# Designed miniproteins, single chains, part 17

Each design is a single chain, and the fold is of that chain. pLDDT is the mean over its residues in the fold that is shown.

## One batch from the design tools (miniprotein)

Design m562
Fold by ESMFold2-Fast:
Structure m562 (fold): chain A 58 residues (1-58)
Amino acid sequence: MKEKIRQLQLERTNQEFRILAAQVDADIEGRRDAAAREIAESTERKKQLDEQIKKLLS
């Protein structure tokens, strides 16, 4: 259980890095729509990981 929670937290951190990279891409003409989609997908994945962590701690 503890190791599984740690792995989920690491994946959550990776989603945060993806969001940051996509925010940089959003400033590039022609990449804004793709960047917005990546931000939305990574943000949603991060929320799912947060809920999974909460369930494992409960």
Scores: mean pLDDT 80

Design m563
Fold by ESMFold2-Fast:
Structure m563 (fold): chain A 83 residues (1-83)
Amino acid sequence: DLLARAEAEIRALIAELERILVEDPSEEVREKAIEDARLRMGELIDQVQPHALPEAVQQQWAALVREFDRAVERAREEAKKKE
């Protein structure tokens, strides 16, 4: 199931962003990880085509996207602390 695989991959992207928060790599490595995760998220959205999903599933997808966005924001906030 394409949707189930996409959800699993988004969860893996969130976990990778959380790993970046813990390991505290260089700013360059952190920014690259964030950009790579965002590019992959875009690919997953294109493959899933959320507009074609049933309304209840669209709500679950939107919640997962919000979790991803929050993980990106957390990773960026840690970068700000080093300015």
Scores: mean pLDDT 76

Design m564
Fold by ESMFold2-Fast:
Structure m564 (fold): chain A 74 residues (1-74)
Amino acid sequence: SLEDELLALIEEALKLSEEEAEKLFVQFYHDATRRLSPEEVARVARALEAAARAMREGKSKEEIKRIVLEVLKE
């Protein structure tokens, strides 16, 4: 599912440097634009922006995952 893909992406991003994590998010977004509807792409963009902000703010992995799931419900 899209939720599972995004949660797995967050797990991988947290193992990387900030620069590498940002590149990983950009690649995921680019792949999403080729596979998903415009509405789903917009949801992915919002989720990735929320995750990047939470990571920059030093939030825990569990809190970042919670934020991503809340964004995807909207």
Scores: mean pLDDT 84

Design m565
Fold by ESMFold2-Fast:
Structure m565 (fold): chain A 75 residues (1-75)
Amino acid sequence: DEAQIGQEIQDVLDGSMDPAELSDEAIAAIEAAVGGLRAQIAEPEEFGLDDAQVARLRATLARLEEILAKARAAR
């Protein structure tokens, strides 16, 4: 369920869970989030984002992509 997926993502982000232990559903949710973040970063003016907000989104994107790379490598 969505609540369980959200919990898995939070546990990986805070270091409580190894990315290799993520469910396929959690991985799919992170892939969707990465796609959304890339869209916002590509067109920051459309979303009314300032440089500081773009920098925060880029940091989040990099962290999520690192998590995905580790999860995929474990499969």
Scores: mean pLDDT 79

Design m566
Fold by ESMFold2-Fast:
Structure m566 (fold): chain A 81 residues (1-81)
Amino acid sequence: MSEQAREALLLEIEATLYLMRGTIAKKMGDLEEAIEYYKKAIELLEESIRVAESSDDPIAQQIAKASRETKKKLEEEIKKL
């Protein structure tokens, strides 16, 4: 993998952890905490996309695509809260 692909993947993993924390908060009825964790996940996904798109590595391009889809779903979830 390129350095950009590694960095983008690490950012995506960190975003996934915040997404999981947000989902737990939502299930517990802590909607304000859920929104804050989802916003942090979106910020990390945006960074992952920027880093990944700076590389011609096919793996980086796949990471960018996955991060864009996850970001879109999280933005839709925040609108419902």
Scores: mean pLDDT 85

Design m567
Fold by ESMFold2-Fast:
Structure m567 (fold): chain A 56 residues (1-56)
Amino acid sequence: DEVSEKLGEAIKNKDRETIEKILQTVLGLPPEVARELAEMDADDLVKKIIDLSPRA
């Protein structure tokens, strides 16, 4: 899935803008929540994404 690949690369590169966009469009998170998650450390962000997406 191109989206999961982009998200993984954005997390690796600390690209907050791309992370925010993907969280909003793929997981349907509000912009406020997506922004807060994108500001988190990579490890914490990955854990939150796994919690929100059982398929991950």
Scores: mean pLDDT 73

Design m568
Fold by ESMFold2-Fast:
Structure m568 (fold): chain A 95 residues (1-95)
Amino acid sequence: SPEIEYLREVVDRLRALVDKMRDASEEEVDELIREMIELYREAAKKIPELSSIFESFVKTYEELLESDLSKQQKIIRADAEVGVLEIYVTALELS
């Protein structure tokens, strides 16, 4: 399915952004989180039937940017949320 292939590409791109966070400053981590938000917004536009799921991720990451969490806590949270999406995409690939 082209839709499922696109979702896998989104997960892979999100994983690459999280990987960059490990060597990043706090300001750079916030920039990477903003890039993840933009990717979720683009995915919502491309797959309207999943827009509610992607809108939920956008809200979570916007709350993460506004939080007083440490750099390390932000990275852990961002990584965990990508894991949630990856489980969902993997379930679709196995269907």
Scores: mean pLDDT 88

Design m569
Fold by ESMFold2-Fast:
Structure m569 (fold): chain A 92 residues (1-92)
Amino acid sequence: DPVASIAAFFESLGVEANKALDFARAYVNIGGTHPRRLLATLKVLAGQDENAPLDLDKIATALNNTTVDEFAKVIIDLEVEEALKLIKKALE
């Protein structure tokens, strides 16, 4: 179950169990199940640069201060960016 696996990952970052489950559901419903995309989403949420090493403390703080709706918006914005990258590759 991808939702349960992603929720367990959020709990490992210090997110409360019910909130972790809500974030996992939002991610699976919008962004799919790709681990690289999840990590990219978390970096953006924490205000980190794409090439910066993961700062788990910043990510945990961001997750605890973010609503499910705000998290969903970050996922959608990244899905749009990936769609644009795929279109550019197809046209080259």
Scores: mean pLDDT 76

Design m570
Fold by ESMFold2-Fast:
Structure m570 (fold): chain A 92 residues (1-92)
Amino acid sequence: DMLERVMKILTEQVEKEREKYSHLRSVEEYVEAARKSDNPVERAVLYERAGLLLFEQATPDDPELREQGARLFTLAAEHYEKAVQKIIEELK
């Protein structure tokens, strides 16, 4: 099944990139690392981690931080879509 193969490869690459960048601690470090990367999985993971960190810092009375986190999750989703497309292309 093509979908199962794509998801397995994506999951393995995502876990590898999460481990590689586990030492980063700030939103700024994650965003800068994402911008320097040409790998869609790496970019997606880094934007996702930045978004999660912002949501962890956000309170109910801080809508700007939540909106910034949502924008970073949108960027992560866009790069995950590019990652899936690249994996499909490589499996053809």
Scores: mean pLDDT 83

Design m571
Fold by ESMFold2-Fast:
Structure m571 (fold): chain A 71 residues (1-71)
Amino acid sequence: MEEERLRALQEAVDYIRSKAKSGLELSYAFSLFAPLLQEADERPMTLEELQKAVDSIIKEAKKRVEELKKK
């Protein structure tokens, strides 16, 4: 159980790193991921929930970076 959760969280981190195209995008993604890590530590979270949450984080991080580029 603990190992499966840690593995899922590590896979999520690796996925974020693989999808981030810049240090700024990576920074935003991890700032959004930190609250999810706390939530996952406090309650059971399915792999499907984690994957959907990570996809949303990546989308939001990309949106934040694009908004900054528009100035």
Scores: mean pLDDT 73

Design m572
Fold by ESMFold2-Fast:
Structure m572 (fold): chain A 85 residues (1-85)
Amino acid sequence: SLLEKLDEFYRKIKEAVEKGDVQQVKDILDELYNFIAEDPRVTPEQRREIGQLLAETYRRIQAAKTPEEAIKVIDETYKRLKEIL
């Protein structure tokens, strides 16, 4: 269930990046954080680490010069999320 939701968010955020919709990217990242933070299996330490990771991810996406660079950031972020969870 959690992994299926992560895969769905991953698909949505890549689509938003391809469209160049930076506001939609932020909204999706905020929705992802809220979904993870509401899961009782996620510890306070994991929530803090994930919050920091997603904030850094958004900053890096804003700084990306191409959609390919932004997608690479997203790929790295999802790999790290799966390692934390």
Scores: mean pLDDT 84

Design m573
Fold by ESMFold2-Fast:
Structure m573 (fold): chain A 90 residues (1-90)
Amino acid sequence: MEALEQAAKEAEEKGEKYLKQGEEHLRRGDLEKAAELYRKAALYYQSAATAYQQNPAGAEKAEEAQRKSDELLAKAEQLRAEYEAQKEAA
């Protein structure tokens, strides 16, 4: 029980860290690295959502983490597509 809650919290912390790094790379125009970091952040939020789902008290946190994961995956895919378009045009 406690191990799942701790795992969810650690996954969220790692997700936030990678999201912040991705945002910094995006501001610098580094689309390839930004896409990679957003995807990593999304996977950590997905892990947090799965861990929160194992406890009924975590249902709202699971939904929030899942939503963040979905949003970040969509953003990562968009950034990857933009990077590939730039690479092919060059």
Scores: mean pLDDT 83

Design m574
Fold by ESMFold2-Fast:
Structure m574 (fold): chain A 95 residues (1-95)
Amino acid sequence: SMKERIEELKKRILDMIRDLDTNTLTPEQLKEKIKELDEIIKEAQRLIDELEAKLPSLDPEEKKEALELMMDIGVVVVAAAVLKVVLKKELEKLK
């Protein structure tokens, strides 16, 4: 389901934050995590596009649910973008 796809993206971000808290990452690992965040953002944008395409055909209650899902996806995009900035700063410290 769409909700399960969103929850999987959230889980990937939370797992990445946990890795940062418990491990010192190499420059190569940081670069891989940055690439993963780019893929998370890309997938989140695809989910928004899928929901937007459906909006004109939905009844008012279905539109409400779709907009709530779009808001949840928006949180994923912002979280991934912020984490990407953090990882880039970490990478710069390692040279």
Scores: mean pLDDT 85

Design m575
Fold by ESMFold2-Fast:
Structure m575 (fold): chain A 68 residues (1-68)
Amino acid sequence: MSKEELQEKLREFGEKNGLSERVINGAIEAVENDDKVAVLSGLHDAAKVTGDEETAKELMEEVRKYFA
């Protein structure tokens, strides 16, 4: 998957779950900065806050594959 595809998936997840633009933009910037730990930690926290744990789990696997 491309950087742009991962960033779009993160934006869609955030918008679907009502996350703030600040949180969404922070996740997109973490991908831009190759900060795997920040992206995974952000998704883990978002899953707990939103309850959308299945989508977050799928995105965490995509993040792991992107940075592999």
Scores: mean pLDDT 82

Design m576
Fold by ESMFold2-Fast:
Structure m576 (fold): chain A 108 residues (1-108)
Amino acid sequence: MVGVTVSLRSENGRGVLTVTVVGSPEYSEETVRAAARAILEAAREMGLEAELVERVRRLADGGWVVLAQAYAEVSKHLDDVRHVEAATPEAAVAAAVAAIRELVERAK
């Protein structure tokens, strides 16, 4: 299972999107990193500044976590969070990208 949490917080006219990707122990570090990179690439294609905040880390249960951030100009103060879970990394990436797009559009 791959889980992604996308949270939006508004700061001084800027929307800060924090993306947390969590992969179960059966996935490799490379798989979880690739999922995070795919999400960041999609965010950049939307015109957002996006960066990896931390390198992929191993969790106590043997799983993996990676943190990324994206930045959007926003006209509305919006704090919101979306949680997505999928059986495949590809499905998790698609759902996370859709969540980013929804939050950015709602904050405009």
Scores: mean pLDDT 81

Design m577
Fold by ESMFold2-Fast:
Parts: structure tokens; C-alpha cells; sequence
Structure m577 (fold): chain A 96 residues (1-96)
């Protein structure tokens, strides 16, 4: 499952700038809601560097949640305190 998550994120990042249709498909496979996908696409249009950063950050958070150790909980707490409101909204949409 970890290997599948890494592969899907890698493919999403690769297609983010080159193929919007494939980007949508990989985000759906990753479990993103239609609302989260549209929000990421709007962010990509406004600021593609920020959209890439947000996607990478979400991938790291999801990776840490796959192993709910005390160490990973501490890392999640630190990361969640540093993320902005747009990233928090995306995380809420993914988790719902």
C-alpha cells in the first residue's frame, strides 16, 4: 500500500504540468474527492509552484498516517502547525 501511494503521487506530480486529464485520474486513484481535485486545479492555474508544494505536503502527511507510530504523530503535529489554510481545507476534503 505504501509503494502504491508513492507511485500514484509520483505519477500525479509528473502529469501535473503536462496532462490535466491524467492528473485528475491519479488524484481520484489517491482518494481525492471531486471538490479537492477542483481546488487543486484552481490552485495550479493561479500558482503552479504552490500547487506542487501542496500536493507534495499532502503526500508526506498521508505517508506518515500509514504508520501511526509516536514518532510519526510528532511529525504530523509539527507539519499541521506549519501548514496554511488552503492546505488544511484540502486535507479535510481528502479525509471526508
Amino acid sequence: KVEELIELFSEALENMETDEEKFREYLKKLGFSDEAIELLLELKKKDPDLARYVLVLIGRILYLKLDPSEENQEKLEVMESDIDEEVKKLLTLIES
Scores: mean pLDDT 69

Design m578
Fold by ESMFold2-Fast:
Structure m578 (fold): chain A 81 residues (1-81)
Amino acid sequence: MEEKAAELAAKNAADVAINRVRVAYQRGTLEELRKVGEEAIATLRQMKEALKKYPKAVEAANEGIDRVRQVLEELIAEKEA
């Protein structure tokens, strides 16, 4: 796999993960939101490990994990309010 393709795959996976978390927020319970968020983070961590020889892909995966965590925390707080 080319590094550019690996980086794009990681970025796309992060965008998909964030979208899944947002959909869970709109449609699900607080418990479902937490579960979807944890599953999304786990998937990105697995991708980071699989793509670890591509520095830009690892960077994109790390940024994606951080963004998913931030969005998840914000949405959990909104559901609890």
Scores: mean pLDDT 83

Design m579
Fold by ESMFold2-Fast:
Structure m579 (fold): chain A 75 residues (1-75)
Amino acid sequence: SIRDRVEQMLRDHNASDESRQLAMQVIDAIEQKAPPEEIQKLLTQFIKAMEAEGFPIDIIFALMALFSEAYFRSL
C-alpha cells in the first residue's frame, strides 16, 4: 500500500517519530477525504519537519509523489 511505502521510506531514512506521525496524519486526511485546506496544512507541517531534519530534496519529492498518488486514488 502507499501507506506502507511511506512508512518504509521514512524508516529507511531515520525519520523522527514526530515526522512519521505527521506523514500518517496526511495519509489519514487524504483517505478520510478531508477538505483540501486541511490536507494542505498537514502537508506544509510535514515538509517543514522534513526540512528541519535535513532530508534530501529527492526523498521529499518521492514522498510528495506518494501523497499525490494517494490523493488522486481518493477522488
Scores: mean pLDDT 86

Design m580
Fold by ESMFold2-Fast:
Structure m580 (fold): chain A 88 residues (1-88)
Amino acid sequence: MEEEEKQKKIDEYRSKLERYKAALDAAVRQFDVNGPAALDTVVAAGEKAIEYAEQAASLAKDNPELAEQFRKDMEEARKKVQEALDRA
């Protein structure tokens, strides 16, 4: 069923997004302690979080509220990456 498959993919991307959001937060904490040596980890985790948030938002386009939540996750990840780049 197309709608059930779509929801399953959204759930998969949400799970991956949550994992990479946690990885990004951990990487930012490492950046605060270890400085620029952790920058590549912040960028890598942030890029994955942005990728999965974008995929989830695209699949959720028929649900504007859910799509907007994923766009916020994407913007937050971009902001964290940019703040680390600005400090490096």
Scores: mean pLDDT 82

Design m581
Fold by ESMFold2-Fast:
Structure m581 (fold): chain A 95 residues (1-95)
Amino acid sequence: MERKRRAEELGKRIAEEVRKLVEELENESVDKLYEKVLEIFEKAVREEGLSPEEVELATKVAAELLSDDGLAKALVEAAGLDVVEKLRKEKEEAE
């Protein structure tokens, strides 16, 4: 239960940061925005020590909160999936 709450709180923070990023950098390329969103996810995951399942939940929460902004939602969903895949590969290669 506490892990779910942490993932939900992280999702809310990611949504707020991504919304501000997209609003402030409206003239930036999608590739540059994606790079910055990926950095937000990677930093948060590194600091909190989240599992792939918790990152997936945080991504879903953030995407739902950004449902009114198609670009921000798409960037969050793509970055979250990339981070989840990376964490799963790291776990698979660890004995």
Scores: mean pLDDT 78

Design m582
Fold by ESMFold2-Fast:
Structure m582 (fold): chain A 71 residues (1-71)
Amino acid sequence: MSEKELIREEALALARMIHGILLSTELPTEEKVRLLRELGEKLVEKVSKIDEEAAEEVRREVERYIAEIEA
């Protein structure tokens, strides 16, 4: 597995975790926001190594989700 392939797999794993958190009805709002910020930051960092434009889109989407949850 190449470094780029490894980063892609790591990004996909982070994206799956974020999706699970977004769909969760069991997590308190504060914990949900904390996890989304933490995992979102890691996802943006991973994606930026292979696609800067996609990383900016991910950053915007994560911030949008957090804003919706905090509203």
Scores: mean pLDDT 80

Design m583
Fold by ESMFold2-Fast:
Structure m583 (fold): chain A 64 residues (1-64)
Amino acid sequence: MSTVEYTLYDAAGNLAASGTTRAEDLPQDLEAGLPPGSYTGTGRVTYEDGSVQTVDLDVTVPAP
């Protein structure tokens, strides 16, 4: 399982969330944990083999 360390900003550029979760769980965790809105930021993914990759994040959280 890959792990991602993420930092996300809301549409106004304010820090909305940061943390570490499983890469596969990230979309669901963000939808459950963040207020509705559009978010952008970065994720640092650590794969099972120990390799690390930085990725851009663009996430829309729907209203509950």
Scores: mean pLDDT 75

Design m584
Fold by ESMFold2-Fast:
Structure m584 (fold): chain A 61 residues (1-61)
Amino acid sequence: SALLEEVERLLEEYLAAETGKEKFEVLLRIQEIMAKASPEERAEIQRLLAEADREYLARLA
């Protein structure tokens, strides 16, 4: 869906962001999308967020 495509682009911005402020702004946009998403889309967004968190932690190792 277009909504999930937007979330995937935002997660790329999240992982590319250099500052906590930039990361926080991206997360706020994802939260706004989640508020309008279906339950199925919210579940997929949560899965994508978990994957992004794992990638972020891997970059710190």
Scores: mean pLDDT 80

Design m585
Fold by ESMFold2-Fast:
Structure m585 (fold): chain A 68 residues (1-68)
Amino acid sequence: ETPEEVAEGARRLIRQAPPELASKLARDILTAVGAPDEEIERAVNLAEQGKRDETAELVARAILRSAA
């Protein structure tokens, strides 16, 4: 699949997940793509605040950046 398709898949997973799983998914994906700790912390905090769309977009951007 293209990086764009992978990023969209991640957006869907995070949007569909319960808050506790959204935080875990964001952490696991960002760790796998080598995102900095501060970015991982920001994504987890957004997910804990219930800001799933913002969390999904941050994770998707990290996937696309990693694929470049």
Scores: mean pLDDT 81

Design m586
Fold by ESMFold2-Fast:
Structure m586 (fold): chain A 73 residues (1-73)
Amino acid sequence: SEIDELLEKMRALAEQIRNTDDLEEAQKLIAEMYKVYKELMELNPSPEQREEAQRILTEANKKYVEILRKAYG
């Protein structure tokens, strides 16, 4: 389904964010993550799909904030 394809894309983006320490790359990846998340939510996902998407986004954001802190002290 389209929702499952978007969830897979979110997982791939989260993996890329986990594997980078470059601030510019992380900013581009997190922006794409939010775009994919918005597209997924507009498709009215099931509660389980919504929970998974939110979990993936939350973990990606935690890593992004860590990269921001390291970059700016």
Scores: mean pLDDT 87

Design m587
Fold by ESMFold2-Fast:
Structure m587 (fold): chain A 73 residues (1-73)
Amino acid sequence: SELYERIRREFDRLVEELSPEEALSLMAARANAADPETSEVLRRVLIDRLEELTKKRQQEEQERLRQQQLEQS
């Protein structure tokens, strides 16, 4: 979907220019004010991007725990 890709890029830009918290706040506000179709796409993009970011952070945290375990051994 073109709308999905556009919103995804906008979210990524907001994260880089502001912060993840601010980007989430702005996109959530936009979703609440948008028409039902656009709102649904916005929420889907947010869910997908949050899932990707969470998985990346969990992977990095898992690596840190592994390194910490090796250091404590």
Scores: mean pLDDT 75

Design m588
Fold by ESMFold2-Fast:
Structure m588 (fold): chain A 89 residues (1-89)
Amino acid sequence: MPPDVIEELSEEEKEKMLELFKELLKKLLELFEKYLSEEEVEEARKKIEEMLELLEKWKEGEISIEELEEKIKPLVEWLQELLEKVKKK
């Protein structure tokens, strides 16, 4: 699908997606707090805050979807590795 599909998302739809991501990341952080060390949780919190800042900038039109994808990908990969560490316990 061409990027034009993303450009057709309303302000309300972008806000709904951002709220969904915020809730997902909040639940992920709560899971980490239960099973990981304080140091690992603090690192995860920083990565989550960085992701939320990038999503907010995309919502406000400050960055493109391509720039968001490029910057968020390593943060998602880092959080996935941390989640796999939780699953091994």
Scores: mean pLDDT 74

Design m589
Fold by ESMFold2-Fast:
Structure m589 (fold): chain A 65 residues (1-65)
Amino acid sequence: VDEYSVAMEKAAKAKLEDPNISKEELQAIVSDASPAVQRMTLRFVERSDKKQLEAALKSLAVQKA
């Protein structure tokens, strides 16, 4: 619920902004995907690794279908 979503969004945001985050962790965040995490990831794509996160988002779309 709300506090779970907020905690998960904060954790994802901290990881996405941390330059020490591994690409595997970043991709796992996207594929695990609550809607809140997906929104944070889209902003990170615009700033940093557009190609890498674009591929992850496409694989996530297949999972949702």
Scores: mean pLDDT 56

Design m590
Fold by ESMFold2-Fast:
Structure m590 (fold): chain A 62 residues (1-62)
Amino acid sequence: LVGKVVEAVELIPKTGPDDLALREGERAVVLEEVSPDRVLVEAADGRRGIVPKSGLRVIGDA
């Protein structure tokens, strides 16, 4: 998933200090895989944080 552009398929709430909240349809670039189920992303506005892979759809390359 690193280097992929992903899109949130649902509202992803911020549940922890390192997490990023994403709205449905919001896009981000995957920077790192932090666990099998979670990735570090950068949103289009430059904000970074951790989001669950289950809430994301791959749409292309960054």
Scores: mean pLDDT 82

Design m591
Fold by ESMFold2-Fast:
Structure m591 (fold): chain A 81 residues (1-81)
Amino acid sequence: MEELERRRERTIRDIVEEELELFESVRPVSEEERREIEERVRRDVERALELGAPPEMTVAELRSFVMLEAIREMRERLERE
C-alpha cells in the first residue's frame, strides 16, 4: 500500500529530523553521521513496527519501544548466560 509506505517514510524522516536537531544543538553533524542516524532510525522503526508500534509513531514512542526491547533482550541474554 502506497499510503502505508508513505507514512513509514514520513515517520522515519520526522524522527531523523528531531534526532538531528538534538545533535546539532551540541555540535554540527557531518553527512556521514547523518547517514548513520538515518540508517539507525530506519532499523529502529522496522523493529518497533514488528513489535506492534503504529506506523505514525512519534520519536518518543519509538525511543520507548527500542529502549525497552533492547533492555529486555539484554536482560534475557544475561539470564540465559
Scores: mean pLDDT 74

Design m592
Fold by ESMFold2-Fast:
Structure m592 (fold): chain A 80 residues (1-80)
Amino acid sequence: AREEIEKIKEEIEKLAKESKDEKVKKQALNTLRKVDRGMEQIDALEAAGASPAAIEAMLRRLAIESRKELEKLKEEDKKI
């Protein structure tokens, strides 16, 4: 789950850096912030003693949501 999220972040970072559309770049940066915030919240819950199963479930959900946002960004970039 964490490894998948890191891979998704790398793809979003690439779009933020390499896209020729300033709007796509801005959306990619906003999506990165959302993913980072989600990871920060999960890390805080883990530090507070949340169960490994709960942490894993949250990480899987974040990965799914991040993948969907990445797909939307790729479709917008492809139209340019």
Scores: mean pLDDT 80

Design m593
Fold by ESMFold2-Fast:
Structure m593 (fold): chain A 63 residues (1-63)
Amino acid sequence: MEEEFEREVNEALVLMWIGIAKRMAKLGKPEEAIDFLRRMKERAPPEYQPLIDKAIEEIEKEA
């Protein structure tokens, strides 16, 4: 139960960070969005790092 709850909370936080970063990129700040996600990746559990990497790649593709 606790492990499932932690996974749900961590997933929600990671998705929120990705949403914030994508919004920054749309506002003309793709470099700031990438730096933000890189900092979040350092704090994220290893399980979610590929999801953050994919978001960085998507933003870099537009930069």
Scores: mean pLDDT 76

Design m594
Fold by ESMFold2-Fast:
Structure m594 (fold): chain A 72 residues (1-72)
Amino acid sequence: DEIDHAMALMTVGSGKVSHPETTREAMEAARAGDPERALELLLELSKVAPNFSEEDAERLAEAIVRVVEREG
């Protein structure tokens, strides 16, 4: 949904640290039909970014998949 898209962008932009490039790569992976790769990229980020947890990675990946499904 459009709301999920806005929420994904806000999640990346919120807090003190944002990773727009990783979100873009995850979105491209989902568009290519590789949602698993999108999750893997976000999980790798969660290991080095203390403000980005494993739960946040799962939520963002789910939102990205929904957005891509609606746009495709």
Scores: mean pLDDT 68

Design m595
Fold by ESMFold2-Fast:
Structure m595 (fold): chain A 66 residues (1-66)
Amino acid sequence: REALRARIRRLAAANGLSFTDEAVELLVELADGDEARLRGLVTKAILYAKENGRTTITAEDVRRVA
């Protein structure tokens, strides 16, 4: 699970962004072990943040794109 959280944070950092701890936990719960779903959710959240000029992705942002 730590490796999964680290991967989520690393993907955001590569795009100049960060996730809140609550956003990371929500992503893990929504994906429910499905790596394709996790990747899709992370990608949508990053794109949403970039389009809205944000550098931090919150749990609310994740809920909007889920």
Scores: mean pLDDT 79

Design m596
Fold by ESMFold2-Fast:
Structure m596 (fold): chain A 68 residues (1-68)
Amino acid sequence: GMLNQEKIEEIKKEAIDELKKRFPNLSDETIQRIVDYALFETLMEPVFSEEEFRKKVIELALKYAEEI
């Protein structure tokens, strides 16, 4: 099911913080774009639990960051 906006924002903040810790050389703008793209991709998948959604967003964002 669809998560509420507040929960999506919380997950987005968690992903941004995780990327900032692991990739300190990336600009805030780059991290923001990576997380937004990962969030957008995950919203198109048939994911129904909040925990699975959170894991998917973080995993995908980390994958994109590694490609830089």
Scores: mean pLDDT 78

Design m597
Fold by ESMFold2-Fast:
Structure m597 (fold): chain A 70 residues (1-70)
Amino acid sequence: SALLEKLLTAPPEELPELLREVERNPTSAALAAVRYLARHGNEAYRAAVRELLASTTNPAVRAAIEAGLA
């Protein structure tokens, strides 16, 4: 998936747009990537996922981010 590849390779500046795309089209692979990157990503990535967490109404996206940030 193009979205999955971008999530795994994107610079921090691209992350907010890509994370909004995950919220619009949450696949299992994209959610797994968000979870792993939230756990192992740098502070810029974690800031972007916290911003998405504050605004998302999708329970799968919320669960993936919360699991990664824990």
Scores: mean pLDDT 77

